# Ledger of designs, part 52: designed miniproteins, single chains, continued (3)

Each design is a single chain, and the fold is of that chain. pLDDT is the mean over its residues in the fold that is shown.

## One batch from the design tools (miniprotein)

Design m9792
Fold by ESMFold2-Fast:
Structure m9792 (fold): chain A 66 residues (1-66)
Amino acid sequence: SPKIEQLKKLRDQEEQSREQVRELRDEYSKKDSLDDKFLANLYDMVVGGTDVVIERIDRKIAELEK
């Protein structure tokens, strides 16, 4: 289905973006300054938001494949 293919493409894009942000989170979480800890927390929040988006996409794909 064209709609399923579009959702899979969006999922792949979001997953790639999440991997990049997760790497930044992990980099800054290893540092001990307050500013670095703040950045690590911000990146973790972005990862959490992307998790929600991917979950919503996965639920819609599952619905359309019925």
Scores: mean pLDDT 89

Design m9793
Fold by ESMFold2-Fast:
Structure m9793 (fold): chain A 71 residues (1-71)
Amino acid sequence: DVVDDTIDTTTGHIVDATIDGGGTGMDGIDMTMDMGMHMHDDPIFGDGGGTVMDTVYGVTMDMDTDVVDGM
């Protein structure tokens, strides 16, 4: 619980920074939840917050994401 709160706070800060800097992080997550059509139904971790990272790590993460999905 204590550890979970710490992690949750970190996530909130990242999302908040995205909103202040771009304003799409939280908006993207909300849209995904509203639909809930995807296979996993998992919250957008890499997509919502990793949009900027995906530009650089996209090619690398693409393989990792594909493998994880296959698992």
Scores: mean pLDDT 41

Design m9794
Fold by ESMFold2-Fast:
Structure m9794 (fold): chain A 65 residues (1-65)
Amino acid sequence: SKIEEKIRKGLTDPKSLESIKPLLSPEQQKLADLAIKAVEGGDYPSAAVFRLEIIREVKKEKEEK
């Protein structure tokens, strides 16, 4: 899925996550902000958890059509 691919690209680079935030719901944007903050702080395990949650929420939205 195109939106999921863009999120995956953003998950390794805080700037890429910022660029895709307008494509996300308000709840997903909060998770993106937490992931960005975790990456900037060197907390990669927490960043990975938030990234997974963004992907799960995006998949749920796609299935709800």
Scores: mean pLDDT 70

Design m9795
Fold by ESMFold2-Fast:
Structure m9795 (fold): chain A 55 residues (1-55)
Amino acid sequence: MDTRLALVERHLRAGRVTVGSIAEIARGLGFPSQSTFTREFTRRFGVSPSTLRRR
């Protein structure tokens, strides 16, 4: 999952890829919910996916 989380972090920071929502990203990566994805992402990078996305 580390590689997938890192790839998502890169996409959110760059804004290079079209993503509908954080929940959709989570589902696409095999996470059961946005909450689970957000928790794992935050533990990994110290910042939430939504924080990186909106800056």
Scores: mean pLDDT 68

Design m9796
Fold by ESMFold2-Fast:
Structure m9796 (fold): chain A 69 residues (1-69)
Amino acid sequence: AMAARARALTDAVRATGDPGRAALTDLVARLSDDDATTVIGEAVDRGVDTGSEVNFRGGRAASEVRRER
């Protein structure tokens, strides 16, 4: 259930942009750590810029890559 919901939200974020990112952040805030990691992982896999607002569990690699120059 959470994986399917995460995919639907990630697709909405990718299509809508900033308003969708707000919805993603709101959803992540309501989830357990495990579910939040799933949502962030799905968002990253679909090319969504999760930023620091939602990139706290599943986005460690993204943070490391951004620091690496």
Scores: mean pLDDT 55

Design m9797
Fold by ESMFold2-Fast:
Structure m9797 (fold): chain A 69 residues (1-69)
Amino acid sequence: SAAEREARRQKALQFAMSLLMRVAQGELSEAEARAQIFAYAKSLGLSDAEAQAVYAEAKAHVDALLTAP
């Protein structure tokens, strides 16, 4: 269902945000995080386009959190 696909997308988004936060902390390179995020999203049955959208959304969220006053 669309709801089940959205739940998988949200799981990928949470995973992506956690990895990008680790990149911000110097624990992981952005290239390593991107590779792991794409692998995880695809393991959940998301397409390459959906994985890219999740990565972009997660990056925007993390960047906003890091620039918050």
Scores: mean pLDDT 85

Design m9798
Fold by ESMFold2-Fast:
Structure m9798 (fold): chain A 70 residues (1-70)
Amino acid sequence: REEEIRKLTEQAVKAYEAGDFEKMEEYIFKMFELAGVSRESAEELVTNVREGRLTPEDLRFIGDVLIRRV
């Protein structure tokens, strides 16, 4: 699970940097599902990223937090 979340986090970051918000959203939902965190929390994160309020480094930090939950 930890390695899967890490891989999904890097894929989400790459999608965000490429402007592929649909792929980014898909990866974020998978990360939260694997960590046992609610879909509602994932939707809030996606909204913040789409609004430009989070950096790629913030996304990596969130991935690290999710890894500690599994």
Scores: mean pLDDT 78

Design m9799
Fold by ESMFold2-Fast:
Structure m9799 (fold): chain A 61 residues (1-61)
Amino acid sequence: MSAAEVIALAARHDFIKAGASEEVAEELARRILEIGERTEDDEEIGKEASRLAKEVFAKHV
């Protein structure tokens, strides 16, 4: 698994556990995977994914 795949899987699971819908969790995971398509820098993937997750969480949970 790439870093983006691992982060996407963890974020999807955590969002569902926090009460987000499966649709919101899957959309977050998809967007994190797209970050991995743009860059191979694990640190940048983690930073952008964390920022995105906070924005999605604040809007939907």
Scores: mean pLDDT 78

Design m9800
Fold by ESMFold2-Fast:
Structure m9800 (fold): chain A 66 residues (1-66)
Amino acid sequence: MSSEFYALIATDLPPEEVEEIVAKYGGRLLGVTRDGSIALVSFPDSEAAKKAYEAIKKAMEEKAKE
């Protein structure tokens, strides 16, 4: 049972990439909307959540630049 920090992140990244990014910061992907536009994630603390959110945002920006 998780008492962790939860976040909803709007993203165009595939679920696998989101899971990879959040896992780097100790988080995990709990679910994604069918179209992949919003990801529900959990983290051990708010610091990890902030780092993962920034990493996801950065990955989206990098893909948009390509």
Scores: mean pLDDT 75

Design m9801
Fold by ESMFold2-Fast:
Structure m9801 (fold): chain A 107 residues (1-107)
Amino acid sequence: KAEELTIKNALANGPLTALVFLAIYDSLADKYVKKALEALKQGNVEEAIKNFEKAIRYYELAIRVAEAIGADTSELKKRLENVQKALEAAKNGDIETAIKYAEEALK
């Protein structure tokens, strides 16, 4: 994947470059959680699911970069868990629970 090459390049260029990519992936994950939450509030469950899947992908990339540089992953893993619960709730049509977990991920 292109993201795997990006992580390798970040590590090769040193910890400052890795921190920049970590921040980019975390920011993109947050952006997609916010888009999913907005879609849920508008009743667009399909769009919400798509955005939650993108958010999960970016949190996973952020965790991989953080682990590679020895950074604490506890907060990223907590956010990932909440987004995974929001996605499951959205897929089951439990919009109230999906909103609750999406908001928890953004704390």
Scores: mean pLDDT 85

Design m9802
Fold by ESMFold2-Fast:
Structure m9802 (fold): chain A 94 residues (1-94)
Amino acid sequence: SAEDIIKSIEEWLKKEKETKDSKSLLDGTYVVAQLLASELSPELRAEFEARFRPLYEEMKKAVAAKDEKTVEEKAEEVLRAMKEILRRQAELDA
């Protein structure tokens, strides 16, 4: 199920990037992150939140600066963190 969730997030991000709507990408990234965090153990949730928070703050700054490239790059960094944490959660659930 972790790989299915990862695939769904990857497909969502690809589609969202095609809209070229940085505010939509920022808001969607937050919603996906909150949903993912709710499924994690307390320890992995804390680790994910610590990694997500600075990336999300940089995304907010990039949206304000109208720096679409940086918004997309930071969204990809959030996706990498999500993939790593979801795979580690799946190993704990096994």
Scores: mean pLDDT 87

Design m9803
Fold by ESMFold2-Fast:
Structure m9803 (fold): chain A 96 residues (1-96)
Amino acid sequence: MEEYIKEVVLSDGTVATIILERDPNDPNTFTVTVFLEHEGKFYVLHATAKLVDGKIVLTWSPVGEETLKLLSEEQRKELEDAILELSREAFEKLKK
């Protein structure tokens, strides 16, 4: 079972634990679960990271998009960049 985990601390002090799990029905897709600790509150977000024409496309759930409004544009970019980096590493390990 392919699972990849990364913890990042965003510039505002928000802690994000990113978990990627390979979609059993699509080898080009990871399911993304993010546990956020923001201002002493805990949030869970869901997304998909899909490899399309050599590029990774990150798609947030509707509830995830709403929760992301708690973050500034800078913190959202930091989180998305961390997810994309982890996803790229995961896809590269499977190619080799």
Scores: mean pLDDT 82

Design m9804
Fold by ESMFold2-Fast:
Structure m9804 (fold): chain A 99 residues (1-99)
Amino acid sequence: MELLEELERAAKTLEKKGLLTLADDARLALKQLKENPNDQLAKGGAYLMISVAYALEGNVEKAEEYKKKAIEYLKKAGFSDEELAKAEALIDAIIERAK
């Protein structure tokens, strides 16, 4: 329940910041999770989009929290350590740029 509310909020933040592709990814994950709440790949993508949105808002603590959740679910979905490191680097770069 909380995940869907956070994801909808993230989609609106991403769209407002002009990140249209990420906003569409967040909306797709929202649709997928409404139909299958246990979709691990959709959860990984959802947590990643939520983390990026919080990073853009300057909320470092929540960005880091959701980044960790995203990495956990993406790892379960079969992402490599290199792909996971790239996702972490993206969020970290957004946090640094928002300062």
Scores: mean pLDDT 81

Design m9805
Fold by ESMFold2-Fast:
Structure m9805 (fold): chain A 94 residues (1-94)
Amino acid sequence: SVADLIQLAVRETELFLEELAALPEEEWDAALERAKQGFARMVALLKEAGASEAQLRALHARIAELMRRAAERTGNPRLEAHLDELLAFLGELI
């Protein structure tokens, strides 16, 4: 269902943020490119499953909040900039 895909997307984002925080900084660019590909696939699957514009916007808002909290926890401005880029990319897909 769309709801199950949204739940999966949120969980995958949480796991990605935990992994990113554990990676050395030199691996972040490659990890973020993989994340962009994952988000593109996820949004395509959600749209094919009949997700509404409101559901996609709500998912974007939830992911934005997860990323904001991750940036605040690390205090690393380079990580914050990378997460902002990823969030902007996701917004263009929706």
Scores: mean pLDDT 87

Design m9806
Fold by ESMFold2-Fast:
Parts: sequence; C-alpha cells; structure tokens
Structure m9806 (fold): chain A 87 residues (1-87)
Amino acid sequence: DFDARVQQARDRLVAATPPEDQAETRALFDLAVRSFIPTWKWLLEKTYPGKLSDEEIERLAQQQAIDFAAALVSGLIAAEKRSRALK
C-alpha cells in the first residue's frame, strides 16, 4: 500500500542520516512526496491524455513521487556528508 511504501522509504533514508539531521530528513522526504504527486499526475495525464484511468494515474503518480523523492533526498544526504568531510 502507499502508506507502507512511504514509511519504508522514509525509514531507509532516516537510517542513512546522522541523528542530528534525522528530523530534517523525515520532513524533507514527506514534503517532497506530497509536492511531487500533483506534478506527476499532471505530467502523466499530459503525456498519456485519455489513456490512463484516474486510478492508474493516482497509483503511478504515487510510485513515481516516492521513487523521485527518495532519489532526491538520498542525493542530498550524500552531498551533506561530503560537505561535512571538507570542514
């Protein structure tokens, strides 16, 4: 289900984050997922006009939003670790 996929992705990202930044990682991931769902719904409907049901658009947008948010946040965590290593 969607909530379980969000929770699983969030837990993986938080586990990869230093304790002092874990709250920020949770907030950023949740914000990214929420923000990307409407964008992916719009993009899917524009790319496949009349080819997907509302339920298919919702499901695909949710999955894409989770995957994209996880990739983005993971990249930011890696960049932060590299930045701290240079200080």
Scores: mean pLDDT 80

Design m9807
Fold by ESMFold2-Fast:
Structure m9807 (fold): chain A 85 residues (1-85)
Amino acid sequence: SMAEERQKSIILARALAMLGEMDVALRQFPENEKIRELAEQGRQLYQQMLEAIKNGDIDTAQQLADQMQEIADQAVAEAERLKQQ
């Protein structure tokens, strides 16, 4: 339906923004192990989210996007902590 396509596009836009935030953190601190591990976890969650969207499982895609938000927030927080040192 058009409503489901709208929900899919919103989830995808949110996930791409979170990947962008993690990429910014990784580019600022490319050798930081924690940021590298969080970026890898974010990529894995993104692939799972794409599969959920492909299967029409919007609830699972939303849960995976929420998990990606937690990972992205941790990466941003670590980058901010390192900038304040």
Scores: mean pLDDT 90

Design m9808
Fold by ESMFold2-Fast:
Structure m9808 (fold): chain A 95 residues (1-95)
Amino acid sequence: SREERIEKLAELVREAAEKLGDEETLKRVEEALKIEDLNQRESEILGVAMEVAAKLAREDPELAEEFLERFKELYPEYTRLIEEMEKAVREGKEK
């Protein structure tokens, strides 16, 4: 279901934020999950997921690749955008 996908993405973001020690992102996920409107809740969680992916790309490229693959499995409609982020992670590793 849509609600289950949002919750699974939120869990993925929480796991990544915990590994990064990113307490601000953990708070943002908690607050986003309290949003009553389902469309707004999904939009906010997706936004936080994109920001976390960018942080992971800089700080832990291997974890970023795992995160983006799982994100792509949950939201295949965003595959193109996620694959652009995966390319940026790979290019960052080669610097």
Scores: mean pLDDT 83

Design m9809
Fold by ESMFold2-Fast:
Structure m9809 (fold): chain A 96 residues (1-96)
Amino acid sequence: KPKIDRVEIVADLKEKTVTVTLTGKAEDVRAAAEELVEFVKKVFPEAEVELKHEGDVATITVKLETGGKAKALAHAVEAFIRENYPDAEVTLTIKE
């Protein structure tokens, strides 16, 4: 199973965005980022999703229709990471 060192989740309720930053080994980060993108698309099919890979870091930026959806997605992502990557350090920040 891929090992992820850190996951930073930032929800901006005013901008209606969620940014997820995954840090770990490049191959593990790539696999985890792809699983997370599929999860996001399943939960919010109309969300705009961007994925950027930069070595040992992947950044997923999600744009949603409402701040409430952004907050809901941020908590859903936190739960997904804690269940699927229990050894990862997870930080969640909600900006209003």
Scores: mean pLDDT 87

Design m9810
Fold by ESMFold2-Fast:
Formats: C-alpha cells, structure tokens, sequence
Structure m9810 (fold): chain A 80 residues (1-80)
C-alpha cells in the first residue's frame, strides 16, 4: 500500500538522514501526516525530530502506523 510504503521510506530516511538533515526529515514527516489525514501526529513526530529525540520520533511513528493501519488501507483503496 502507498501509506505503508511511505512509512517504510520515512523510517529509512529517519535513520539515514536524521544524523545529517533533521530539518528535511521533519518536513517530510509533516507532509506524510497531511497525506494520511493525521496532521497532529505528523507534527508531533516532527517536533521530536527537531528536539534531537530520534528514538522518541521512531517510537511515535511506529505506534502511529500500528494504530492507523486500517486508515492507511482505506486511503490506498480510495486512491484507486
């Protein structure tokens, strides 16, 4: 699914780019939050990245994916 693929890509970027470019990563997460219809959680993850708490950001993102899995599936289906 598109949402799952985006999360997998973000997780990889969080690990790779978080050491080198936390601002770009924070913006990417905010954009994903908008696309998934959950801007508040996306902003929360972005805030953790900006604070340098990459471990916390990854934890919030993982919980977000698990909790909102049905919504991600519905979004992928709706996009046809």
Amino acid sequence: SEAAARYEALEARLREAGLDNPEALAEAVRETGRLLGDEEVGEKVAEAIRKGNLEEALKIEEEWREEKAPEYAALAAAKA
Scores: mean pLDDT 65

Design m9811
Fold by ESMFold2-Fast:
Structure m9811 (fold): chain A 69 residues (1-69)
Amino acid sequence: SDREKARELALELLSKVPLELIPREDFIEAAEKAGVSREVAEEAYERLLAVARQHPDASPEELVELAFA
């Protein structure tokens, strides 16, 4: 599903680069190339920002798990 592909992409990107260094448009472009719709990519990015703000000590894996719960 789009949601599962977005989760896989988020985990890959966040394992390499902090979320703060990933512009929204770059995330959406990478997601679209992976076959994820723009709408699902935008919602995933917004959820990642929200959980990162609430859980500053969380690992990349924990942030993705919380965002896609």
Scores: mean pLDDT 85

Design m9812
Fold by ESMFold2-Fast:
Structure m9812 (fold): chain A 84 residues (1-84)
Amino acid sequence: SELEERAEELEKKAEELEKKPKYQTQANGLRLQAEELRTMKRILEKTSPREMPLVLKWLKKRLEEMDKQLERIEKKAAEIEAKE
């Protein structure tokens, strides 16, 4: 699923960042976001067709907040790189 693929991509990015100690906080942030995506997938898998419109509305809001967190992590990683 798209959520699982996105979670795997974040985990791979975290593994790359973990190679340098300066990015440990950012790597941990990415792993937490990957776990949130896995949680969202489990919620969708358990959602009935009747409940789906409400769950999708909630999920959209959660994904928007996640995108903001990912932008913050990416921005901080870029700032750390620029200071080197």
Scores: mean pLDDT 83

Design m9813
Fold by ESMFold2-Fast:
Structure m9813 (fold): chain A 60 residues (1-60)
Amino acid sequence: MAEASARQLGLSLDAYAELLRRQLAEARERVEKYKDSNVAKAVGSELLVAELEMLLEEIE
């Protein structure tokens, strides 16, 4: 589905991979930021990390 998502955003597959890498880095930072202050946001960010890692594995 990564190719379809890139197409929807008007991005090349390479540009989409770069976008996913940036979002993955931000999601990892959010896990650390919210770990002790907002458990729901921390868990949501952990799930996002897993999803982004799977998408990057698919296209790389």
Scores: mean pLDDT 75

Design m9814
Fold by ESMFold2-Fast:
Structure m9814 (fold): chain A 70 residues (1-70)
Amino acid sequence: SEELEKLREQAEEKMEEVRELRAETLKQVKKALETGSPEDQEEIERYLQEALKQIGELLQEAMELLRKVA
């Protein structure tokens, strides 16, 4: 079951990337809210939506890896 452990490790790495990307995105949003104008809030919202899409794709890749484990 060496292959099963490798698949789990790859899935865990994807999940950690999701966590880090989410945390960094939230930090950038907070920083911009402190210094930004009302117009920046709309730009931040688009940036957040883009990050959520990337997170969704990473989660889907992790699910595909888990499916190989059956």
Scores: mean pLDDT 76

Design m9815
Fold by ESMFold2-Fast:
Structure m9815 (fold): chain A 82 residues (1-82)
Amino acid sequence: DLREMVRLAVEYGRSLGLPDEQIREAGELAISAQKAAGRPLDESEIRTIVVYVASRDGPVTFAPGMEPSEEERAIVDEVIAA
């Protein structure tokens, strides 16, 4: 469930005190990583992505062709707004 994966990323990012912009980036990167992996990410992989985004200076980059769709980005925004 993509929405559940995004909720885990958002919840963990909030628990670390990250601003909404970084939480959004983490959610988008988790979607991209799951596409690249071709399988559901486990919770430790999701947490690793959130920590990576928190530790990074500047914008995250996606694997070529693995960018979140407009609909997938909308899921991230909806979860953050909830």
Scores: mean pLDDT 82

Design m9816
Fold by ESMFold2-Fast:
Structure m9816 (fold): chain A 94 residues (1-94)
Amino acid sequence: SDAEAQTYIGKAEEFIRKAESYLETGRKAAAAGDYLSMQQNYLNARMYASFAGQLAKEAYEVATSPELKEEAQALYKRAHDLKATVEAEIAANG
C-alpha cells in the first residue's frame, strides 16, 4: 500500500542520513590516522546504506502510485551509490 511505502521511504531516508553521518566520521578518523575508528565508522556506513537500499526496494514493491515508485527507485539508487562509495573507500584504505 502507499501508506506502507511512505513508511519504508521515511526509514530509508533516515538510514541514508545515518550512513552519510558514519561515512563523514570515518573520513575524519582516516584523516587523523585513527584506523580503528575509521574501520568501525565505514562498516556502519556500509551497513546503513545496505539497509536503506533494502527499505527502498520494499517501498517500491508495496507502492501503488507511480510517484511513490519513482521516489523509492531514486532512494534505492542513492543508497546503492552511497554503499559503492563506502566500499571503494574501504578498499582504498585496506
Scores: mean pLDDT 91

Design m9817
Fold by ESMFold2-Fast:
Formats: C-alpha cells, structure tokens, sequence
Structure m9817 (fold): chain A 62 residues (1-62)
C-alpha cells in the first residue's frame, strides 16, 4: 500500500464518501480490491486515533 493512497482515502472520508465509494476511487487508480480494502481500514484507524499515530507507523504494522 502507498502513503499517497491512504491520504486520498482519508480525504474522501472527510468529504463524506462511503467506504465502497472510496474503494471504487482507489480501483480507478489501479489498486486491487483487496489492497483498497486495506487502505480504507488504515484510513479509518488513522481518523479514529486523531493523529496519535502517523501514516508511517500504521504502514509498519502491515
């Protein structure tokens, strides 16, 4: 997974997009369904922790 794709997913969550809509946008960029689901999960976790963890820290736990 790429940091850029995670940041895109976070922005789409802030815009009120559903997880399914975010997955569709990631797939348009050439991301697989499985990878898109992982990216959305990471983005939701990042939002839940409200900056307590960085994108890089979450990616290391993958």
Amino acid sequence: VSKEDIELAVKLIDEGKTPFEIIKELMKKGVSLEEAQKIVDIAIRLKKYKGKVTVEEIMKEL
Scores: mean pLDDT 75

Design m9818
Fold by ESMFold2-Fast:
Structure m9818 (fold): chain A 70 residues (1-70)
Amino acid sequence: MEELHAASIDEAIAATQQIIKESKAEGAVQINVYGTGVRGADGRLYLVLTVESTFADGTKKTTIIRAPVA
């Protein structure tokens, strides 16, 4: 599992697209992207994007990207 911190929602989207590109280059057969909102300990809302890549042998690679909402 890899966790990335983006400064903005636009950066989180760009990072997500880059991870999808890299996972496809690595031979991923399925890529799922999930988005959720999480309230941090500081009371701020964060966008959490999870990119889950599945390979032909059934192995999975997960990357999480966090970005503050506005």
Scores: mean pLDDT 80

Design m9819
Fold by ESMFold2-Fast:
Structure m9819 (fold): chain A 83 residues (1-83)
Amino acid sequence: DLEKKFDEYLKKGNYISAFIYALKMYEEKKLTDEMIEKLAEGLGVDKKVLTEFLNDPSNEEVRNYLAEKTKELAEKEMKEREE
């Protein structure tokens, strides 16, 4: 269940995995505006930019912006685990 996995990853603070499930949910028209907002907050990106990417994943400008933000988040998570 995509919705269950999305909620589980959001609750765990795994926003990158939640983002992957959000892409699949958007294709199935199951992703709500509230879910997009929570994901955008967790990823540290603008909700409008995330919505634009979901509507057109081929948009290079939006795709590059989200890729940089998700990379920053992944790097922070890795550094927090290198004790």
Scores: mean pLDDT 73

Design m9820
Fold by ESMFold2-Fast:
Structure m9820 (fold): chain A 90 residues (1-90)
Amino acid sequence: SKEELEKKIAEYEKKLAEDPNNEEAKRKLGDAYYELGLLYESEGKLEEAREAYRKAGEYYASIKNSEEAKKKALEADIKAGLLDIKIALE
């Protein structure tokens, strides 16, 4: 649910504010924002979906020495880029 994702985001953002090097919090934030993006996209909220995917990409990209995180960042960035095109065509 959206409320569950928003709660997770708030929790992990607080953890990351307390420890900026908390890689688990960065990963969980990336995952939560990516899921939020998928949810907004399914609701036709393309601008909100794009912003959520961008945030997911930023969190994943901030994780050091992880090829899986780099891949997830690229996947999130591609999702955001495709929505940029879709929004521009409306």
Scores: mean pLDDT 87

Design m9821
Fold by ESMFold2-Fast:
Structure m9821 (fold): chain A 104 residues (1-104)
Amino acid sequence: SNHDQAQVYLGRGYSALLQGRYQEAIRYTDRAIDLDPNYAGAWLLRGRAYLRLGRYQDAVDDYDQALSLDPNHYSAWRNRGDALRRLGRDDLADLYYQLSRQLQ
């Protein structure tokens, strides 16, 4: 299925992320999202790679998609808050950090 193929690409993306190969992780997660746009884990992993590359707006957008699919993902709330702080939106970042603490 498209979801099964998306899981394979997500696994490759995760391996790339752990090795610091963030651009490669983004390419693998792009393929996973193309195959299954409802796969919250793929949006989350690409957001993490964007955050590591300093692409903070792209990270926020991907965390928003992950949270729309799975709002109980505490690390997505926290990492979204971190990205917002890096963009100079500290008031929104503080709100998302408080929300992430409630989900823990």
Scores: mean pLDDT 85

Design m9822
Fold by ESMFold2-Fast:
Structure m9822 (fold): chain A 62 residues (1-62)
Amino acid sequence: SLYLITTTADIVATSPTEVTAKKGATFPAQDVEQVSATTLRFLGPDGHVHLIPADKVTVTPL
């Protein structure tokens, strides 16, 4: 299934698998899973797996 990820805060990557994005950024995602209390994993539009803070995004089914 496809999802829309929307950032609710500025995010700065601290590792190569993390996302850097400005507040209000939107991007499509597949295979969105919560992998820890604070982290979501998803397949991005670039075809790569990314990690993003769960508390700084909203996830909407498409």
Scores: mean pLDDT 81

Design m9823
Fold by ESMFold2-Fast:
Structure m9823 (fold): chain A 73 residues (1-73)
Amino acid sequence: MVDTYRQGGDNSLRLGQSFEKQGNYEQAGRYYVGSARLYEQAGDLDKARQSYQLSSQAYEKSGNLDSAQQSLS
């Protein structure tokens, strides 16, 4: 179960990175948030925090400041 959530987090993180490389920062932010939630369910709080930081940065680049602020809280 925990390994499944961690694997899901890794997959979502990779998708977020792919969208970020394409300049699709809004989609990147969404996948980074998904990754963070899956890492939280896996108990990997360090990776969850990193993923929330990545989502915040992606949303800032997309101009979605409200989502960026929510990702940090």
Scores: mean pLDDT 79

Design m9824
Fold by ESMFold2-Fast:
Structure m9824 (fold): chain A 112 residues (1-112)
Amino acid sequence: KIPEEALEAEVAAAMGAMVVGVVKTTTGDERILKAFEEGYEEGLRRGEREAPTLEDLRAAARRVAEETRRLALELLRAAEAGDEEKTIELARELGRKAGEAEALARALREEA
């Protein structure tokens, strides 16, 4: 069966991608999606390098999932406020955390 922490990380990553899609659609700003995608690639590479014990992987996945959810909410607020620079910055950070969450989820599935 899938570890709960892996599912939590996967759900957080998917939610982050959905929020970016909504913001990009409502603003029409392609830079938002590009920033997220660039961050996601960086996050995937970063997560792959964190090869701790299974217990450390579970803790990291939970932490990164929570960070991803927080950044998604901050992105929505920045977009609603019309802060273009902050919206792009937060999309990149959200991408990094979503990519890191996906990498950690994969590691957890492989260890289980």
Scores: mean pLDDT 83

Design m9825
Fold by ESMFold2-Fast:
Structure m9825 (fold): chain A 78 residues (1-78)
Amino acid sequence: MSEEEVRELLRTMRESPSLLEKLEALARLIKGLYEDPSLLEVVREIDPELAELLERELERIKNNSNESLRELYTHALA
């Protein structure tokens, strides 16, 4: 995933009128960050709150924890 793709996924989550498109963008972003964690810095430049929530979600999935998921979805869908 490229830096430009990250920026477009963040735009989709902010501007799309479709809840499904926002959720698909969020899911794709999470997958991209698993494959390349350095892209988290691009997210932090644009939306530092989302970057913190995504970092917590990545740690949660790696550790089989159920923490932060509600906060991540609330922020991403706002």
Scores: mean pLDDT 74

Design m9826
Fold by ESMFold2-Fast:
Structure m9826 (fold): chain A 88 residues (1-88)
Amino acid sequence: MKRFIVTVVLDVSEALEEYPDLTAEDVARGFEAALSVVGEARVLSARLEGTIATVVAEVEAEEEAAVKEAVARLAASPGVLSATAERA
């Protein structure tokens, strides 16, 4: 398995309006689940500053192309401001 560090920055303002008790951990759990479809995903850190959440996860996958495709799909998702993957 190859290791990748995935960083996702997203606007959670709409989610916070519906769920004002939303935490950085709640956001992290959602993204860990989304990344788990390409390999073993584990959140390393999550931060919520106002309406902007930053999640850093480690993803272990057999195929680099699968990780890049998943990150590209995340970057195209509503509310996602940026998504990047770097080889660890």
Scores: mean pLDDT 79

